# Ledger of designs, part 114: designed miniproteins, single chains, continued (3)

Each design is a single chain, and the fold is of that chain. pLDDT is the mean over its residues in the fold that is shown.

## One batch from the design tools (miniprotein)

Design m11955
Fold by ESMFold2-Fast:
Structure m11955 (fold): chain A 70 residues (1-70)
Amino acid sequence: SIFDEAIAKLKEKDPSLVPLFERLKEAIDNDDLEAFRQAAQELVRELKKHLTPQEISEVVEAISKYREEK
C-alpha cells in the first residue's frame, strides 16, 4: 500500500519514527479519531525536525490516500 511504502521510505531516513507511523495506521484502521489526532500531531512535530517541507508534504499525502482507500 502507499502507506506501507511511505513507512519503508521513512525507515531509511529515521527508523525512530516508524513506531509512530504504526500507531497512526492502527488508529486509522480502528476509526479512532482521538488516537489518530494525537499520533498525527506527534508525527508532524517529529517530521519537522528531520525532513524538508516537500518531504513532509509527501508523507501527509500518503496518509491522506491511505485514509481515503480504507
Scores: mean pLDDT 73

Design m11956
Fold by ESMFold2-Fast:
Structure m11956 (fold): chain A 88 residues (1-88)
Amino acid sequence: SPAPSNVEEMRKKMEELIKELEEAGGEKEFELLALKAQLMQSNGEYSEEYVELLEKLIEKLKELGADQETIDALEEELKRVKEKLKEK
């Protein structure tokens, strides 16, 4: 089995995909924000930057008329992250 280099390779692929989505523009801005949020969550580093990213993602989803279920899930994640930051 390849060593846990697989986790680093996954992060690298996410970063590359983020760059590709940035180049695509338009509707891909949502996918870009979503992938950035996922990458930060994978790092386990709950920070003000992650809070700002989630807030932007939620705003973008509302602009795009995304499903309320998806918006609610992200708002719950935002609440959890804010609670974790408040406890430090």
Scores: mean pLDDT 68

Design m11957
Fold by ESMFold2-Fast:
Structure m11957 (fold): chain A 74 residues (1-74)
Amino acid sequence: MSVEEAIEKVLELLKKIAADPNFRLSDLTEPLRIIRALPPEAQEEVLKKLEEVMKTDPSLAPVARLVIGLVTSP
């Protein structure tokens, strides 16, 4: 999977999760698996894109913030 494909899939999953008022932290498992399967430099690129999304799409900001926190804080 290319880094661009990973970004697209993660964003699609986050949009679906953010649209669900009953989403659980377990719903973040698949986006986290996609990100963690990438090499470290590609993970940084995905995280930077999520930070941009938090500024441009407030509806995704809470879910994107959770994903960034879970990836960057062991």
Scores: mean pLDDT 78

Design m11958
Fold by ESMFold2-Fast:
Structure m11958 (fold): chain A 73 residues (1-73)
Amino acid sequence: VDAVKKQITQQEVLIGMFEIARDANLMVAELAREQGKEELAERYEREAEKVDEQIRELQQQRDALIQQLKALQ
């Protein structure tokens, strides 16, 4: 039980770090568009989309661990 709880916490921390990275990429993309640098903005938007996909995978793993923890109760 404790091992599963630790894994959930580790996944939550990792998700939080990726969310910060996604938001940073989106902020840079917005600034680039304001400066008329459309190609640069699109590159950072694509990077944010890749990070968002990784967040979704981590969320699925976290949710599976939460279901496992509930089954142990």
Scores: mean pLDDT 85

Design m11959
Fold by ESMFold2-Fast:
Structure m11959 (fold): chain A 70 residues (1-70)
Amino acid sequence: SSSDRLLEALREGAAIAASGDLSRVPALVAATGDPDPAVRFAAREALLGLLRQTGDAAVAAAIAEVETKR
């Protein structure tokens, strides 16, 4: 179900955010354009989680770019 996919994607995103792995940022940005709305939502939540965890300006810039391209 869409809920099961969303929860799995959110768990993966939370793990990425907790790791602080900034090498994942380009893949997360790409995922925000995914045709599946659950994947798009989870990718945005993961980017926000990375920003919260790292405070990195490049993550903040990536989030701003994603918001303008909805």
Scores: mean pLDDT 80

Design m11960
Fold by ESMFold2-Fast:
Structure m11960 (fold): chain A 97 residues (1-97)
Amino acid sequence: MSEEELDVEVKEALALIGVTIAVRSLEKHGKDLTPEEREELARLLDNAAKLFDEVAKATGSERYRKAAEKFRQASIALREGNVDEALKLAKEARDLL
């Protein structure tokens, strides 16, 4: 494995960890989340979107590009207080991976 391939795998792993935390928190706490908690989870989703976008650029993978876009949309929805839409988008993005 090249150093570039290791960087891609590390980015994918970090993004998946962030997504897993965000999705699990949204499923368990849903609408009970405070605005501050929603912002923290939105940052995890936005960071995952950036990492998957970098993976997509490095690999040429359309599925990672589409997943990145959906995670970014989920982050925006969550910041707007739309927990149900954020969870739906984040799950749809995971299904692309």
Scores: mean pLDDT 83

Design m11961
Fold by ESMFold2-Fast:
Structure m11961 (fold): chain A 97 residues (1-97)
Amino acid sequence: SARVQKLNEFLKYLLSSSSLPGLPPEVFSKFKPQTILLAAAYVAGKELGLSLKTIADMVNALTALEASRTTIRNAARELEQAGFLEPLRQFVTAFLS
């Protein structure tokens, strides 16, 4: 699937990048790298119209995190409650365009 391939490319970019110039710096001071990765995977996967199972399967294929669907959803919720979900969505949309 072209949509699954886009998620794969996005997650590989996040995993290989030493800096993410599209994201606000305060995100990195407030959250662990894995929390940011899981929240970004959720946002990107949903923008691509993918199921949460497909998102979790891709994250776990590329990482040793063994993240559940609940863990991924909760990571996105944590960023939303801190006011960072919209900046993250803008970053993701810019990458996927």
Scores: mean pLDDT 84

Design m11962
Fold by ESMFold2-Fast:
Structure m11962 (fold): chain A 80 residues (1-80)
Amino acid sequence: MELTLAPGEVSEPLELPAGTYRVTIEADGPVAVLVGPQSGGPTQRYLLGAGEHELVLPDASRVVFINLGTAPARIRIERL
């Protein structure tokens, strides 16, 4: 899955099953990642820079990305 976010854009929520994911970010600033369980519970917030990151979801989750940079961000999500 691949997303392109304009500066300040909030992604559509992604419904992801439990698992390990590779998140690759091409951006000039940080990308906020909001992760909440689909069953309800606290939302975790991560700030990710450019590069490759591992995201572990213990439960089926809803994930939102926010481009906090000044240029378009490209985000690739791959299930491992």
Scores: mean pLDDT 84

Design m11963
Fold by ESMFold2-Fast:
Structure m11963 (fold): chain A 86 residues (1-86)
Amino acid sequence: DFYEESLRLFEESKSSEDFDKSYELSRLGLRYFNQSDETMTPEQRKELESKLREAFLHTASLSEDEFTKGVLEVASAVHDLLIKKL
């Protein structure tokens, strides 16, 4: 289930204190989110969008360099509202 896998990846990203690992898990989670988009219920979509935001904010907190800004740009490419909320 792409929804369950995406949710797990975002939670794993948030549990990592390593920037590279957190970033890669968030990126992979986003990939599964995109694959599940057409099959999700509105409730599942809301939950996954919340977890995506939390995971990317956590990843951003682990670094102050240009890679952190890149992660925020990727988030913005999926949902413009994510950048406006940060």
Scores: mean pLDDT 70

Design m11964
Fold by ESMFold2-Fast:
Structure m11964 (fold): chain A 95 residues (1-95)
Amino acid sequence: IVEKLEKVRDILREIYKKLRPKLSPTELAVLGILIGAVDTLILYAKKHPDDKEGIIKETETLIEGLRWLKERYPEVKEQLDEAISILEEIIKEAK
């Protein structure tokens, strides 16, 4: 689970680098918030590895955030689809 979350974080960091020169500070702040949410979930999963329900709930919230981002920034759709796929695998493993 943690390793998969770290991969999602790396994908979002690459998206941030790619979009940084094209986006406003406010738009970049939205990406930064999503990266921060992944970092928070990594810390939570390390501290509470047996809280499968909590991990699932937070992962589902991240998937919704990434779907919103994908609709707004179609140029990074493929990278976001990969990140969403990894998060869906985490939900399957936690169930």
Scores: mean pLDDT 77

Design m11965
Fold by ESMFold2-Fast:
Structure m11965 (fold): chain A 89 residues (1-89)
Amino acid sequence: SAAAAAQEARDILAGARRTIAALRPRVEASTSPEAHALFAQIEADYAATQARVDALLAQGRYQDALDTARAFQERFLVRAGELMALLAQ
Protein backbone atom coordinates (compact mmCIF):
# COMPACT_ATOMS: atom_id res chain seq x y z
CA SER A 1 0.00 0.00 0.00
CA ALA A 2 0.97 3.66 -0.36
CA ALA A 3 0.99 4.03 3.44
CA ALA A 4 3.25 0.97 3.84
CA ALA A 5 5.71 2.26 1.20
CA ALA A 6 5.85 5.69 2.86
CA GLN A 7 6.37 4.12 6.31
CA GLU A 8 9.17 1.83 5.05
CA ALA A 9 10.94 4.81 3.41
CA ARG A 10 10.66 6.78 6.69
CA ASP A 11 11.88 3.79 8.74
CA ILE A 12 14.96 3.38 6.51
CA LEU A 13 15.88 7.06 6.98
CA ALA A 14 15.13 6.95 10.74
CA GLY A 15 17.45 3.94 11.11
CA ALA A 16 20.22 5.73 9.19
CA ARG A 17 19.75 8.89 11.29
CA ARG A 18 20.19 6.86 14.52
CA THR A 19 23.35 5.17 13.17
CA ILE A 20 24.79 8.55 12.06
CA ALA A 21 24.07 10.01 15.54
CA ALA A 22 25.84 7.04 17.20
CA LEU A 23 28.90 7.34 14.91
CA ARG A 24 29.32 11.14 15.22
CA PRO A 25 31.15 11.23 18.62
CA ARG A 26 33.46 8.41 17.44
CA VAL A 27 34.32 10.32 14.23
CA GLU A 28 34.86 13.55 16.24
CA ALA A 29 37.32 11.68 18.52
CA SER A 30 39.16 10.16 15.51
CA THR A 31 42.39 11.60 14.05
CA SER A 32 41.69 9.79 10.72
CA PRO A 33 41.11 12.28 7.83
CA GLU A 34 39.59 9.37 5.86
CA ALA A 35 37.02 8.71 8.63
CA HIS A 36 36.04 12.43 8.70
CA ALA A 37 35.75 12.57 4.87
CA LEU A 38 33.65 9.37 4.69
CA PHE A 39 31.37 10.59 7.51
CA ALA A 40 30.84 13.89 5.63
CA GLN A 41 29.87 11.89 2.50
CA ILE A 42 27.41 9.80 4.57
CA GLU A 43 25.83 12.95 6.10
CA ALA A 44 25.55 14.66 2.67
CA ASP A 45 23.96 11.56 1.06
CA TYR A 46 21.52 11.25 4.00
CA ALA A 47 20.50 14.95 3.72
CA ALA A 48 20.01 14.75 -0.07
CA THR A 49 18.03 11.49 0.23
CA GLN A 50 15.80 12.87 3.03
CA ALA A 51 14.99 15.94 0.88
CA ARG A 52 14.27 13.77 -2.20
CA VAL A 53 12.08 11.29 -0.24
CA ASP A 54 10.11 14.18 1.35
CA ALA A 55 9.54 15.76 -2.10
CA LEU A 56 8.42 12.44 -3.64
CA LEU A 57 6.03 11.71 -0.73
CA ALA A 58 4.56 15.25 -1.06
CA GLN A 59 3.91 14.47 -4.76
CA GLY A 60 2.18 11.13 -3.91
CA ARG A 61 5.05 9.21 -5.56
CA TYR A 62 5.24 6.59 -2.80
CA GLN A 63 7.00 3.79 -4.73
CA ASP A 64 9.65 6.25 -6.06
CA ALA A 65 10.20 7.46 -2.46
CA LEU A 66 10.70 3.87 -1.26
CA ASP A 67 13.01 3.02 -4.21
CA THR A 68 15.06 6.16 -3.40
CA ALA A 69 15.31 5.19 0.30
CA ARG A 70 16.27 1.57 -0.56
CA ALA A 71 19.02 2.70 -2.99
CA PHE A 72 20.33 5.01 -0.24
CA GLN A 73 20.22 2.13 2.30
CA GLU A 74 22.46 -0.04 0.07
CA ARG A 75 25.07 2.78 -0.24
CA PHE A 76 24.70 3.62 3.47
CA LEU A 77 25.38 0.06 4.69
CA VAL A 78 28.57 -0.19 2.58
CA ARG A 79 29.89 3.24 3.67
CA ALA A 80 28.93 2.76 7.34
CA GLY A 81 30.79 -0.58 7.31
CA GLU A 82 33.89 1.11 5.83
CA LEU A 83 33.65 3.90 8.43
CA MET A 84 33.35 1.35 11.29
CA ALA A 85 36.52 -0.37 10.02
CA LEU A 86 38.40 2.97 9.96
CA LEU A 87 37.20 3.82 13.50
CA ALA A 88 38.37 0.42 14.86
CA GLN A 89 42.06 1.45 14.41
Scores: mean pLDDT 93

Design m11966
Fold by ESMFold2-Fast:
Structure m11966 (fold): chain A 70 residues (1-70)
Amino acid sequence: SEAEEREKTEKAIEYFRELAEELKKTGPLKNTKESLEKLLKLYEEMIEKGLLSEEEKEEVEKMKEAFEKK
C-alpha cells in the first residue's frame, strides 16, 4: 500500500541519515572500524525491516562483503 511504501521511505531516510553521521567522523583507524561495524548493523536492520528493494539489497551485500574483506 502507499502507506507502507511511505513508511519504508521514511525509515530508509532515517537510516541513511545515521549512516551519514557515522561517515562524517574522521580520525584514527579505530574510529573507522567502529563506524563500519555500525554501518553493517544498520544495513542488517534495514534488510530485516524490508526497507530495501532487491537491487538495493544486492548493493548492500556487496558493500558488506567489501567491508569485511578489507
Scores: mean pLDDT 64

Design m11967
Fold by ESMFold2-Fast:
Structure m11967 (fold): chain A 84 residues (1-84)
Amino acid sequence: APAGILGSVKDEAATLPAVLAAALASGVPVTLVDSGSKDGTTALAEEAAAAHPDRLRLLKADASNPEELKKALEEARAFVAEAL
């Protein structure tokens, strides 16, 4: 069935590498939505997505803008359907 891990992150730079390692070890596609982080979380997530382009996708959305968040979630859904 079309499936994957979808997670939302904001300001999690200290914990993101360990969380990404665990998620990538799961063997399923991983999609992250960054809600406008300011602590370097976005850069870490972008580096991880570049290192794992077939497994990890990063979408950026402003959590204060519902339309951007909805668009990011629809793109995440399309990505898991395309990958599976």
Scores: mean pLDDT 67

Design m11968
Fold by ESMFold2-Fast:
Structure m11968 (fold): chain A 101 residues (1-101)
Amino acid sequence: SKEEVLEYIRKKLLEAGLTEHEVNFIVRVLENIPGLDKITKEQIDEAIKFAKETPLEKLRPYLVEPVRYVFVDSFGLSEKTVKYLIVLSAVAEGRKLEELL
């Protein structure tokens, strides 16, 4: 279910070193994505690993700039939060990780 997917994402983000505040924000955004209930735990694990290993600067600017503007500049969230949000949102929308580069 969507709730099981969100709970798994929460667990994996906390394990990746995000704060409860950052994780709660990401989960609230992701819960509004219609494709979220279709992603597997394996896809989540791959997305988290990709986000952890990929610097924000390597992501395509058109993906980063809108999210950074809203969440870093307007809400004061870390660039780390923005990075995980971009990657997980893209996977939930059915995009391939290589398309983010």
Scores: mean pLDDT 79

Design m11969
Fold by ESMFold2-Fast:
Structure m11969 (fold): chain A 96 residues (1-96)
Amino acid sequence: RREEILEKIRKDLEEMLKLGVDDKEITLGVGSAALLLAHYGELELVKGILEILKELGVPEETIEIVELALEGKLEEAFEKLKEVAKSLGVSLSKPA
């Protein structure tokens, strides 16, 4: 159920923030998940994730990427994620 998935995401994010996980790691993980969900047309889940991020004080960069994904601006969202990944020493490639 969507509500069950969103509640699990909320709890996982609260735990990550409490454990002091790096802002860029959170941005990369959450942003990647939102882009994947938007690619599959799961816009209601992406919208729910966005609301959770706004409530929890997640980094503004994460919120911006998820908003771009929700708006269907997948290329812009992916380019922002690539910059975050590059700063962490990770390479991202668009699925073919």
Scores: mean pLDDT 78

Design m11970
Fold by ESMFold2-Fast:
Structure m11970 (fold): chain A 73 residues (1-73)
Amino acid sequence: MLRKVVARFPSKEQAEAAKAAISKLEGVLSVELVGDTEVEVLFDPEKLSLEEVKVVIRAFGGEILSVEEVPEP
């Protein structure tokens, strides 16, 4: 199963910076901006831990709105 994290950032600049940082992590499948300040991350929990994703989100001032399990296609 994949995991999806939605995080909100204090500004568009922080959200874009977080997207760039998260997208280079091994195990991330997609990172998308939703509106100006939210980022959706889809990742493989066997390659990347939720805690690692949370650390990067918090480093850019983000707060986690939701964490979901998504079936693989």
Scores: mean pLDDT 82

Design m11971
Fold by ESMFold2-Fast:
Structure m11971 (fold): chain A 106 residues (1-106)
Amino acid sequence: MEELRKLVEQVRKLVDEARRALDAGNIDEFLELMRKIAELLRKISELTNDPRLREIAEQVERLVKDFEEAKKTLPRDEALRLGQAALDTLRSAVDEVERIVKEKEK
């Protein structure tokens, strides 16, 4: 369980970095950070074999793919607004992951 806590803490730090990238207007860095978060959430789901965590990982993976595709066609200001909505969704997903991981430690 210590390894799971470390992974959740890494995800939280990456979410904070993603927020800073968006605040700086760096859409490419934001997308790369979202990809790293999705990879870590997938790893957490695989280590736990929890179907709830798998569903969250899959939802975040779809969010990353949708943002990557939208970024190709949207004006920069609209891509930044979409990025902010994606970040809000990502924060909610990470909060739920942390809740589930903590429940599994009890």
Scores: mean pLDDT 85

Design m11972
Fold by ESMFold2-Fast:
Structure m11972 (fold): chain A 73 residues (1-73)
Amino acid sequence: KLEEERKLLAEILREEAKKAGLPESFIESLEKSILESDKLPTKEEIEAALSRYISEEKAKELAEEIYKKFEAK
């Protein structure tokens, strides 16, 4: 179900972003965006958001890790 998927994605994003040292305010903003969306953000959309605070290479790596964990569930 979409609601369960949004919550899972938000949880994984929070865990990985904290490991990467991203600001709590930024993490909270991304979580809210995911939970309020009518659809799941794409890996590319998460990557673009993350690249505002970290390098593009690290953003790609984190987005891939987040989505691999999400898909494994």
Scores: mean pLDDT 78

Design m11973
Fold by ESMFold2-Fast:
Parts: sequence; C-alpha cells; structure tokens
Structure m11973 (fold): chain A 65 residues (1-65)
Amino acid sequence: GDRYDAAVAIAAAGGEKLSPEELAALLERILSDPEQRAAAREVAATFRTQVEAAARALLKKVDAL
C-alpha cells in the first residue's frame, strides 16, 4: 500500500527525488507510525536481496569479458 510506497521512495530514491524538508517530514511520520517503520524494515530487507542479485549478475558479466 501507500506505506510501502513511501518506504520504497525513501530507500530507493533517497534524497535525490525528495527535498530535505520532505525527507524530514516523512522520517518524522515513520518514527511516529509503527506501520511505517515496519514497512521501511521490510523494504530494506528486500533491497538487500536485490542488490546481492545485481552484484552477482555484474560479476558474471565481468567474467565474460
């Protein structure tokens, strides 16, 4: 849902698409909302798995050079 989308935007885009003020407001809401904190943790775990898969694909590509 929208809680997951907000966590994804913070984890994936970081400050690049959000102003510092908008990021601070979102972090304040995450800290005060336990559902938002749970969504952020879940996104972080998912991102780790995706980054590991991307790293393996890159290494395989380099080995093919």
Scores: mean pLDDT 60

Design m11974
Fold by ESMFold2-Fast:
Structure m11974 (fold): chain A 64 residues (1-64)
Amino acid sequence: GAEADAERVARQSEINRLTNRVYDVLEATYDLSDLERNELASQITAEAVREGASEEEAVARARA
């Protein structure tokens, strides 16, 4: 229903926002290719979401 659809959209929005934050941190921190940066940002975001990690924790992983 509409409620479940709203939750799905909200989750996707959160994932997109987190991916963008991780990508920005990687771009500022490392001299990676666009492909490597996108792949790493996607991987870090997927792991953070799977583990229920905060945005701050995902950003910390991107800096490591």
Scores: mean pLDDT 77

Design m11975
Fold by ESMFold2-Fast:
Structure m11975 (fold): chain A 72 residues (1-72)
Amino acid sequence: GSEELGKKALEGAKKLLELGKKLYETGTPQDIERAKQYFQAAASDARLAKALGVYPEEAEKIEKEAKELIEK
């Protein structure tokens, strides 16, 4: 149901955020561009989890961090 979908979205957002941070740390232009795509996906998935009412405080924190990383 929606709760299971929201939990998967939140866990996906966490993994995408972590992978994006690792790519960003390499410092190559190609990896930085890919990292920003991962941050956009993380923000989207966190927003879905929040919309479904699944751990909304945690989802909001992940969405905010991902958005801040995109603006770098």
Scores: mean pLDDT 86

Design m11976
Fold by ESMFold2-Fast:
Structure m11976 (fold): chain A 89 residues (1-89)
Amino acid sequence: MMSNRDILEKLEEAERLVDEAERALYEDHDYERARELFREAIRKVEEVYEEFKKISEEKGFTISGMPLIEKKREEIEERAREGEEAIAA
């Protein structure tokens, strides 16, 4: 089971992947690498979210910090979406 620290570390990792993807996209114009990094970031944040959702459903208790996790997920997904739209344009 993930601790709050482990979750924050995985979210930070996803944020770093988005930062690297944006650099690859906007500075290096490496569209293939940028796309891969955005997709990996989304995958990591979704895995963390699904784990928390499963624990909440199975245990029937309130998970403190869920609003922070949801906010970070939305931020990462929005940045990745904007980047993928820029690649597709």
Scores: mean pLDDT 73

Design m11977
Fold by ESMFold2-Fast:
Structure m11977 (fold): chain A 86 residues (1-86)
Amino acid sequence: SLFLQYSEKAQEAVNLAKTGTVDGVRKSLDTARDFLTQADQYYQQGDYITSGFLYMLAGEIIGAVREVAAKNPEVRKVLDEFQGKL
């Protein structure tokens, strides 16, 4: 299932964010950015179910980064730069 593949990729990104390393966070946010870009494309095509699912998964990844950023100023800077690109 395509949705299962997205879920597995999102879980890997969440796990990378939870390592608390700047490199892990950067890779997790790259996945979140890719999902947001794909979600926008599906939305423009009228596929609201796939779009909504990808927005949800991107939100889960960003949420995991936000939790790490609460305790790590270097990660917060990376998150702030990423959100300025949304």
Scores: mean pLDDT 89

Design m11978
Fold by ESMFold2-Fast:
Structure m11978 (fold): chain A 88 residues (1-88)
Amino acid sequence: DELRERAKRIIEELAKQKGIKLTEEQLEEASEAVVRAVELIEQGRYTDAVNLLLETAKKLSKELGVPFSTVLSILVEAAMELLLELKK
């Protein structure tokens, strides 16, 4: 799936910029959530998209031992970048 592979690259780059190393399993989970959130946004389901990103960020921040705000910023930035690419 091209969108999932793009999401993975974006998330990995953003995480690296913030000094965070994700496991392959965490990267898969984050990319799946970002793709799903973008799909929900395209459907006009904004509250569902926001809730998914918040839930995913909460889970990953606890697993990684990093601030919730840092993980949330990575997921939100990745979703925005992916959404912009879909409008080309």
Scores: mean pLDDT 86

Design m11979
Fold by ESMFold2-Fast:
Order: structure tokens, then C-alpha cells, then sequence
Structure m11979 (fold): chain A 58 residues (1-58)
């Protein structure tokens, strides 16, 4: 399934983010921005994910 990573957080260009399997990062083909995070995730979703991981750690 196609995963839309959303717009680049640095330049705002849509559909420019690609996953680099060699570096295991997302990078923008327009401005060269690199991130290990999926750029469409909100800070709230990241926080919820961290809390879920914390609850699962045992």
C-alpha cells in the first residue's frame, strides 16, 4: 500500500519525501532534508506511541 509521508517539514513540498533503505531515513528530494521520523506523524501521535512503548516495556 502507498504510504503518503506528507509534506517535507523543512520545505513543505508534498510527495518529495522518499525512504532511503541504505541509511534507513526519510529524505526530501527537493531540499535534501533528512529525518528518521515519518514526517506525517503529529507530536501527539509520537507521545502516544512513547506511552504505549513504556507500558509494554517489561
Amino acid sequence: AYVDPGPCPNCGTKASMVYDAELKIWRCTNCGYESKEHPSLSPDAIQEFKEAVFKAVS
Scores: mean pLDDT 60

Design m11980
Fold by ESMFold2-Fast:
Structure m11980 (fold): chain A 93 residues (1-93)
Amino acid sequence: MLIPQEYVDRLRELAARARAKLEEVKEEYKAGKLDLKKAEEVLLEIEEDLGIAEILLGVAKAVGYVPSPEAEAALAEIRRVLEELKEIIKEAK
């Protein structure tokens, strides 16, 4: 059984939210206006969103749903966003 569209939509919403937060941090960094404390707070928020996404996909798998490519892509996007934000914070220190 394929994962229901409602789960996919929620995962994609989490991924879009994480990407939007990262793009805001990237623009601030590019402009030389990055608040490191704000960036670290955004990092914690994205780590929490990744945790929610992993729990959501884990529950879906546990009840017998097969993840769609869209569901896996959304989770991978949140992970990529987190990695990119960590690198920006590391470079800003």
Scores: mean pLDDT 85

Design m11981
Fold by ESMFold2-Fast:
Structure m11981 (fold): chain A 95 residues (1-95)
Amino acid sequence: SSERERKFLEEVMNLVARTHQRIQEEASLESMRKEFERLTQEIEKLIEKYEISSEIAQRVLDIVDEYGSGVLAEPERLGEHVTDFVDRLLELYRE
């Protein structure tokens, strides 16, 4: 993995941690959905900043979309969804 890809991963993980904290404070699915929209936009900015390849970028965005969709379908399982997200994201760069 390049140094650039490692920094990208670190910033994505930090964004997800902040999003997770805000989602835990949200009272409605609408507010949670807006937090996931912000997360996706911020990750798209990081993809541009770190010049991530289109193939890797699409895989990261797919993992983020699955995380958001999972939480919105089952908010009571937020901890399980974030663990799955982290594991899938890390696996992308272990190979």
Scores: mean pLDDT 81

Design m11982
Fold by ESMFold2-Fast:
Structure m11982 (fold): chain A 63 residues (1-63)
Amino acid sequence: SDLEKAKAFLEEFDAGVPGSRAQRVLRRVLATEADPTLADIARAIGVSLRAFQEARAEIRASK
C-alpha cells in the first residue's frame, strides 16, 4: 500500500544510511527542486501526499 511504501521510505531516511533508496529519491527530487515540498517527495516515491503525511504521523507517534 502507499502507506507501507511511505513508512519504509521514512524509516530508511531516519536511519541515515548512505546510498539508501531514501537518499537516492531525495537526490532525484533535489535535481529538479531546490526547496522540495512534501508533495514533491511523495510524488517521487510514488505515494499520495495523504499517505505520506499519515506515515509521518504514525512513525512519530510510535517513537
Scores: mean pLDDT 71

Design m11983
Fold by ESMFold2-Fast:
Structure m11983 (fold): chain A 78 residues (1-78)
Amino acid sequence: SKAEAEEYYKQGQTAYQQGKLDEAISYYSKAANIYYELEEYKKARNVYVKLAEVLLQKGEDVSFLLRPIMESMFLNSE
């Protein structure tokens, strides 16, 4: 649900602020996926960008996020 996505997003932000990068990645991934399934593309995009920031800080590949971020730019949001 939208409330679950919002809760995961907040948990991801808290984990990131505490330097818990793996936990932040997990929570942001869950939030972004739920927003995307709910067709909340603008929110999904914003969370995917946050996910990319954490992955880059950890030295991980982010190329797999380019498609969902770009797709969400052209899809309608409800």
Scores: mean pLDDT 80

Design m11984
Fold by ESMFold2-Fast:
Structure m11984 (fold): chain A 100 residues (1-100)
Amino acid sequence: SRVEELLEEYRELVKEYAEKLKLSEEAKKEIEELVRKVEAAVLDPSNSFDEKVEVMKEGLEKIKEILKKAGVPEEEIAEFMEELTEKRLEILDALQEEER
């Protein structure tokens, strides 16, 4: 599935940024668990497209809060959020296309 492929790219992007930002093991695990929950919700056929959009949006906001709590500089958070937002849009476009 293109959606599954893009979710794998999203997970790897999060992992790469967590290493680049030198996040603590605790913060890395918190973000990893959040990403897994988002992935499960996006792949759940019982969830509507709108529900999947909201889950991904809430996931981004929660990642942003984890990064703020971890003391990551605002400029670095903005860069990471921009990359994740672009990947989210690709995932949502693929989801919408697969429902056609």
Scores: mean pLDDT 84

Design m11985
Fold by ESMFold2-Fast:
Structure m11985 (fold): chain A 91 residues (1-91)
Amino acid sequence: SMDELIDALIEELGIDEKIAKELREVLETKLNFDDKQVVMALRFLVKPEEVNEDVAEEILGKENFEILKEIYEKNNGDLEKIIEELKKYKK
């Protein structure tokens, strides 16, 4: 299942399970990301140096990727602060 794939990714990236689950929820509910987009967004937010920006933009969409980049940069990659900012995001 996709849940098993995402759980494996969370372990691979070495992020706290609680933070990762909350981050997944806000990506799904606030940005309307599907499972493939959640996987790409998690990779970008945790290991941006390992992500090809052109591929991320193609999968996430240019506008959503620019939003994630701005939130990431504004919060210096702090996942807890990124989650708080995403919770405030309104379409």
Scores: mean pLDDT 83

Design m11986
Fold by ESMFold2-Fast:
Structure m11986 (fold): chain A 61 residues (1-61)
Amino acid sequence: SLEAEIQKLETIKGMLSISGETEYDIYNRQGQPKKGKKLLKKLNKQVKELTRKIDELKRKL
């Protein structure tokens, strides 16, 4: 169902956000903040795409 698909995507979005923050912190601690920022930018883009897809599915409910 659409509701189940939305819930699954929201779960994936949450996991990506947590993973991104953790990896960003690791790169900062290793003295590579530019790599951390690049990773965070990539993950933020993925989160935005998931948000757009979730919103479109919700409009179809």
Scores: mean pLDDT 81

Design m11987
Fold by ESMFold2-Fast:
Structure m11987 (fold): chain A 95 residues (1-95)
Amino acid sequence: MTEEIVRKAQENYEKIKKKKGPSKELDEELAKKLEDFGKEVAEKVRAKLLKDPNLSDEEIENLAKLTYVAASLLYAAGNKDFELAFKLAEEAYKK
């Protein structure tokens, strides 16, 4: 699963490089977009999880971090599905 998402992210990055040419500015722009998207999704997930009395603060923070990583990878692969990012994070956290 993770390997396939990474492969799709690499393919999308190569497509973008072919269209605009490789540059430091492109890498910085993409990194910022990945960070902004990942932070937004992680914040939404953290807000939802804080309402669950059965989750510890450590579990909430770990799920938010995993969702940040999953969302960033999905965005790099051309997928902005917030629910899929959270589902992948939950599956990774459980096992």
Scores: mean pLDDT 68

Design m11988
Fold by ESMFold2-Fast:
Structure m11988 (fold): chain A 79 residues (1-79)
Amino acid sequence: MQQEYRQKALEAMLRGLASGTPEAMAQSIMERGKYLSDALRALGDQNPSLKADADAGVAKTEDAAKQLAGLLLAEAAAA
């Protein structure tokens, strides 16, 4: 399980870097956020006592990914 999430996150990062466009980099950020969120949800499902902390971590991760991707796209549009 950990190797699968790690591999997908690395693949998303490499795709963003390889294409060199702000849109691809933003997509890479969003995909990494999704895989991290999926990993946090899986941890909460495996340990119900941590579910509330995992859910809070998911929300913060998704918000951070959206903000970073949005800032990158806004800078690209301004340039």
Scores: mean pLDDT 71

Design m11989
Fold by ESMFold2-Fast:
Structure m11989 (fold): chain A 72 residues (1-72)
Amino acid sequence: MSEKELEAEQLLALARMIYGIAKSNELSVEELEEALERIERLAEEAGKLNPEAAKEAREIAEEVRRLVEEKK
């Protein structure tokens, strides 16, 4: 893997970890919104390095957004 691909994979792995925590724990709406913001930021950074990683990170962000809507 290139440096950029490895960095993108690390950002994606962090996004997946945040999502896993959000999904498995009973988080408040505020905590879920914070998680969503962090994942969206990671998706933007990953997109600069690897568009495939950005796509997956955005899909994770959509799942967290659904959790936020479900808690409202």
Scores: mean pLDDT 78

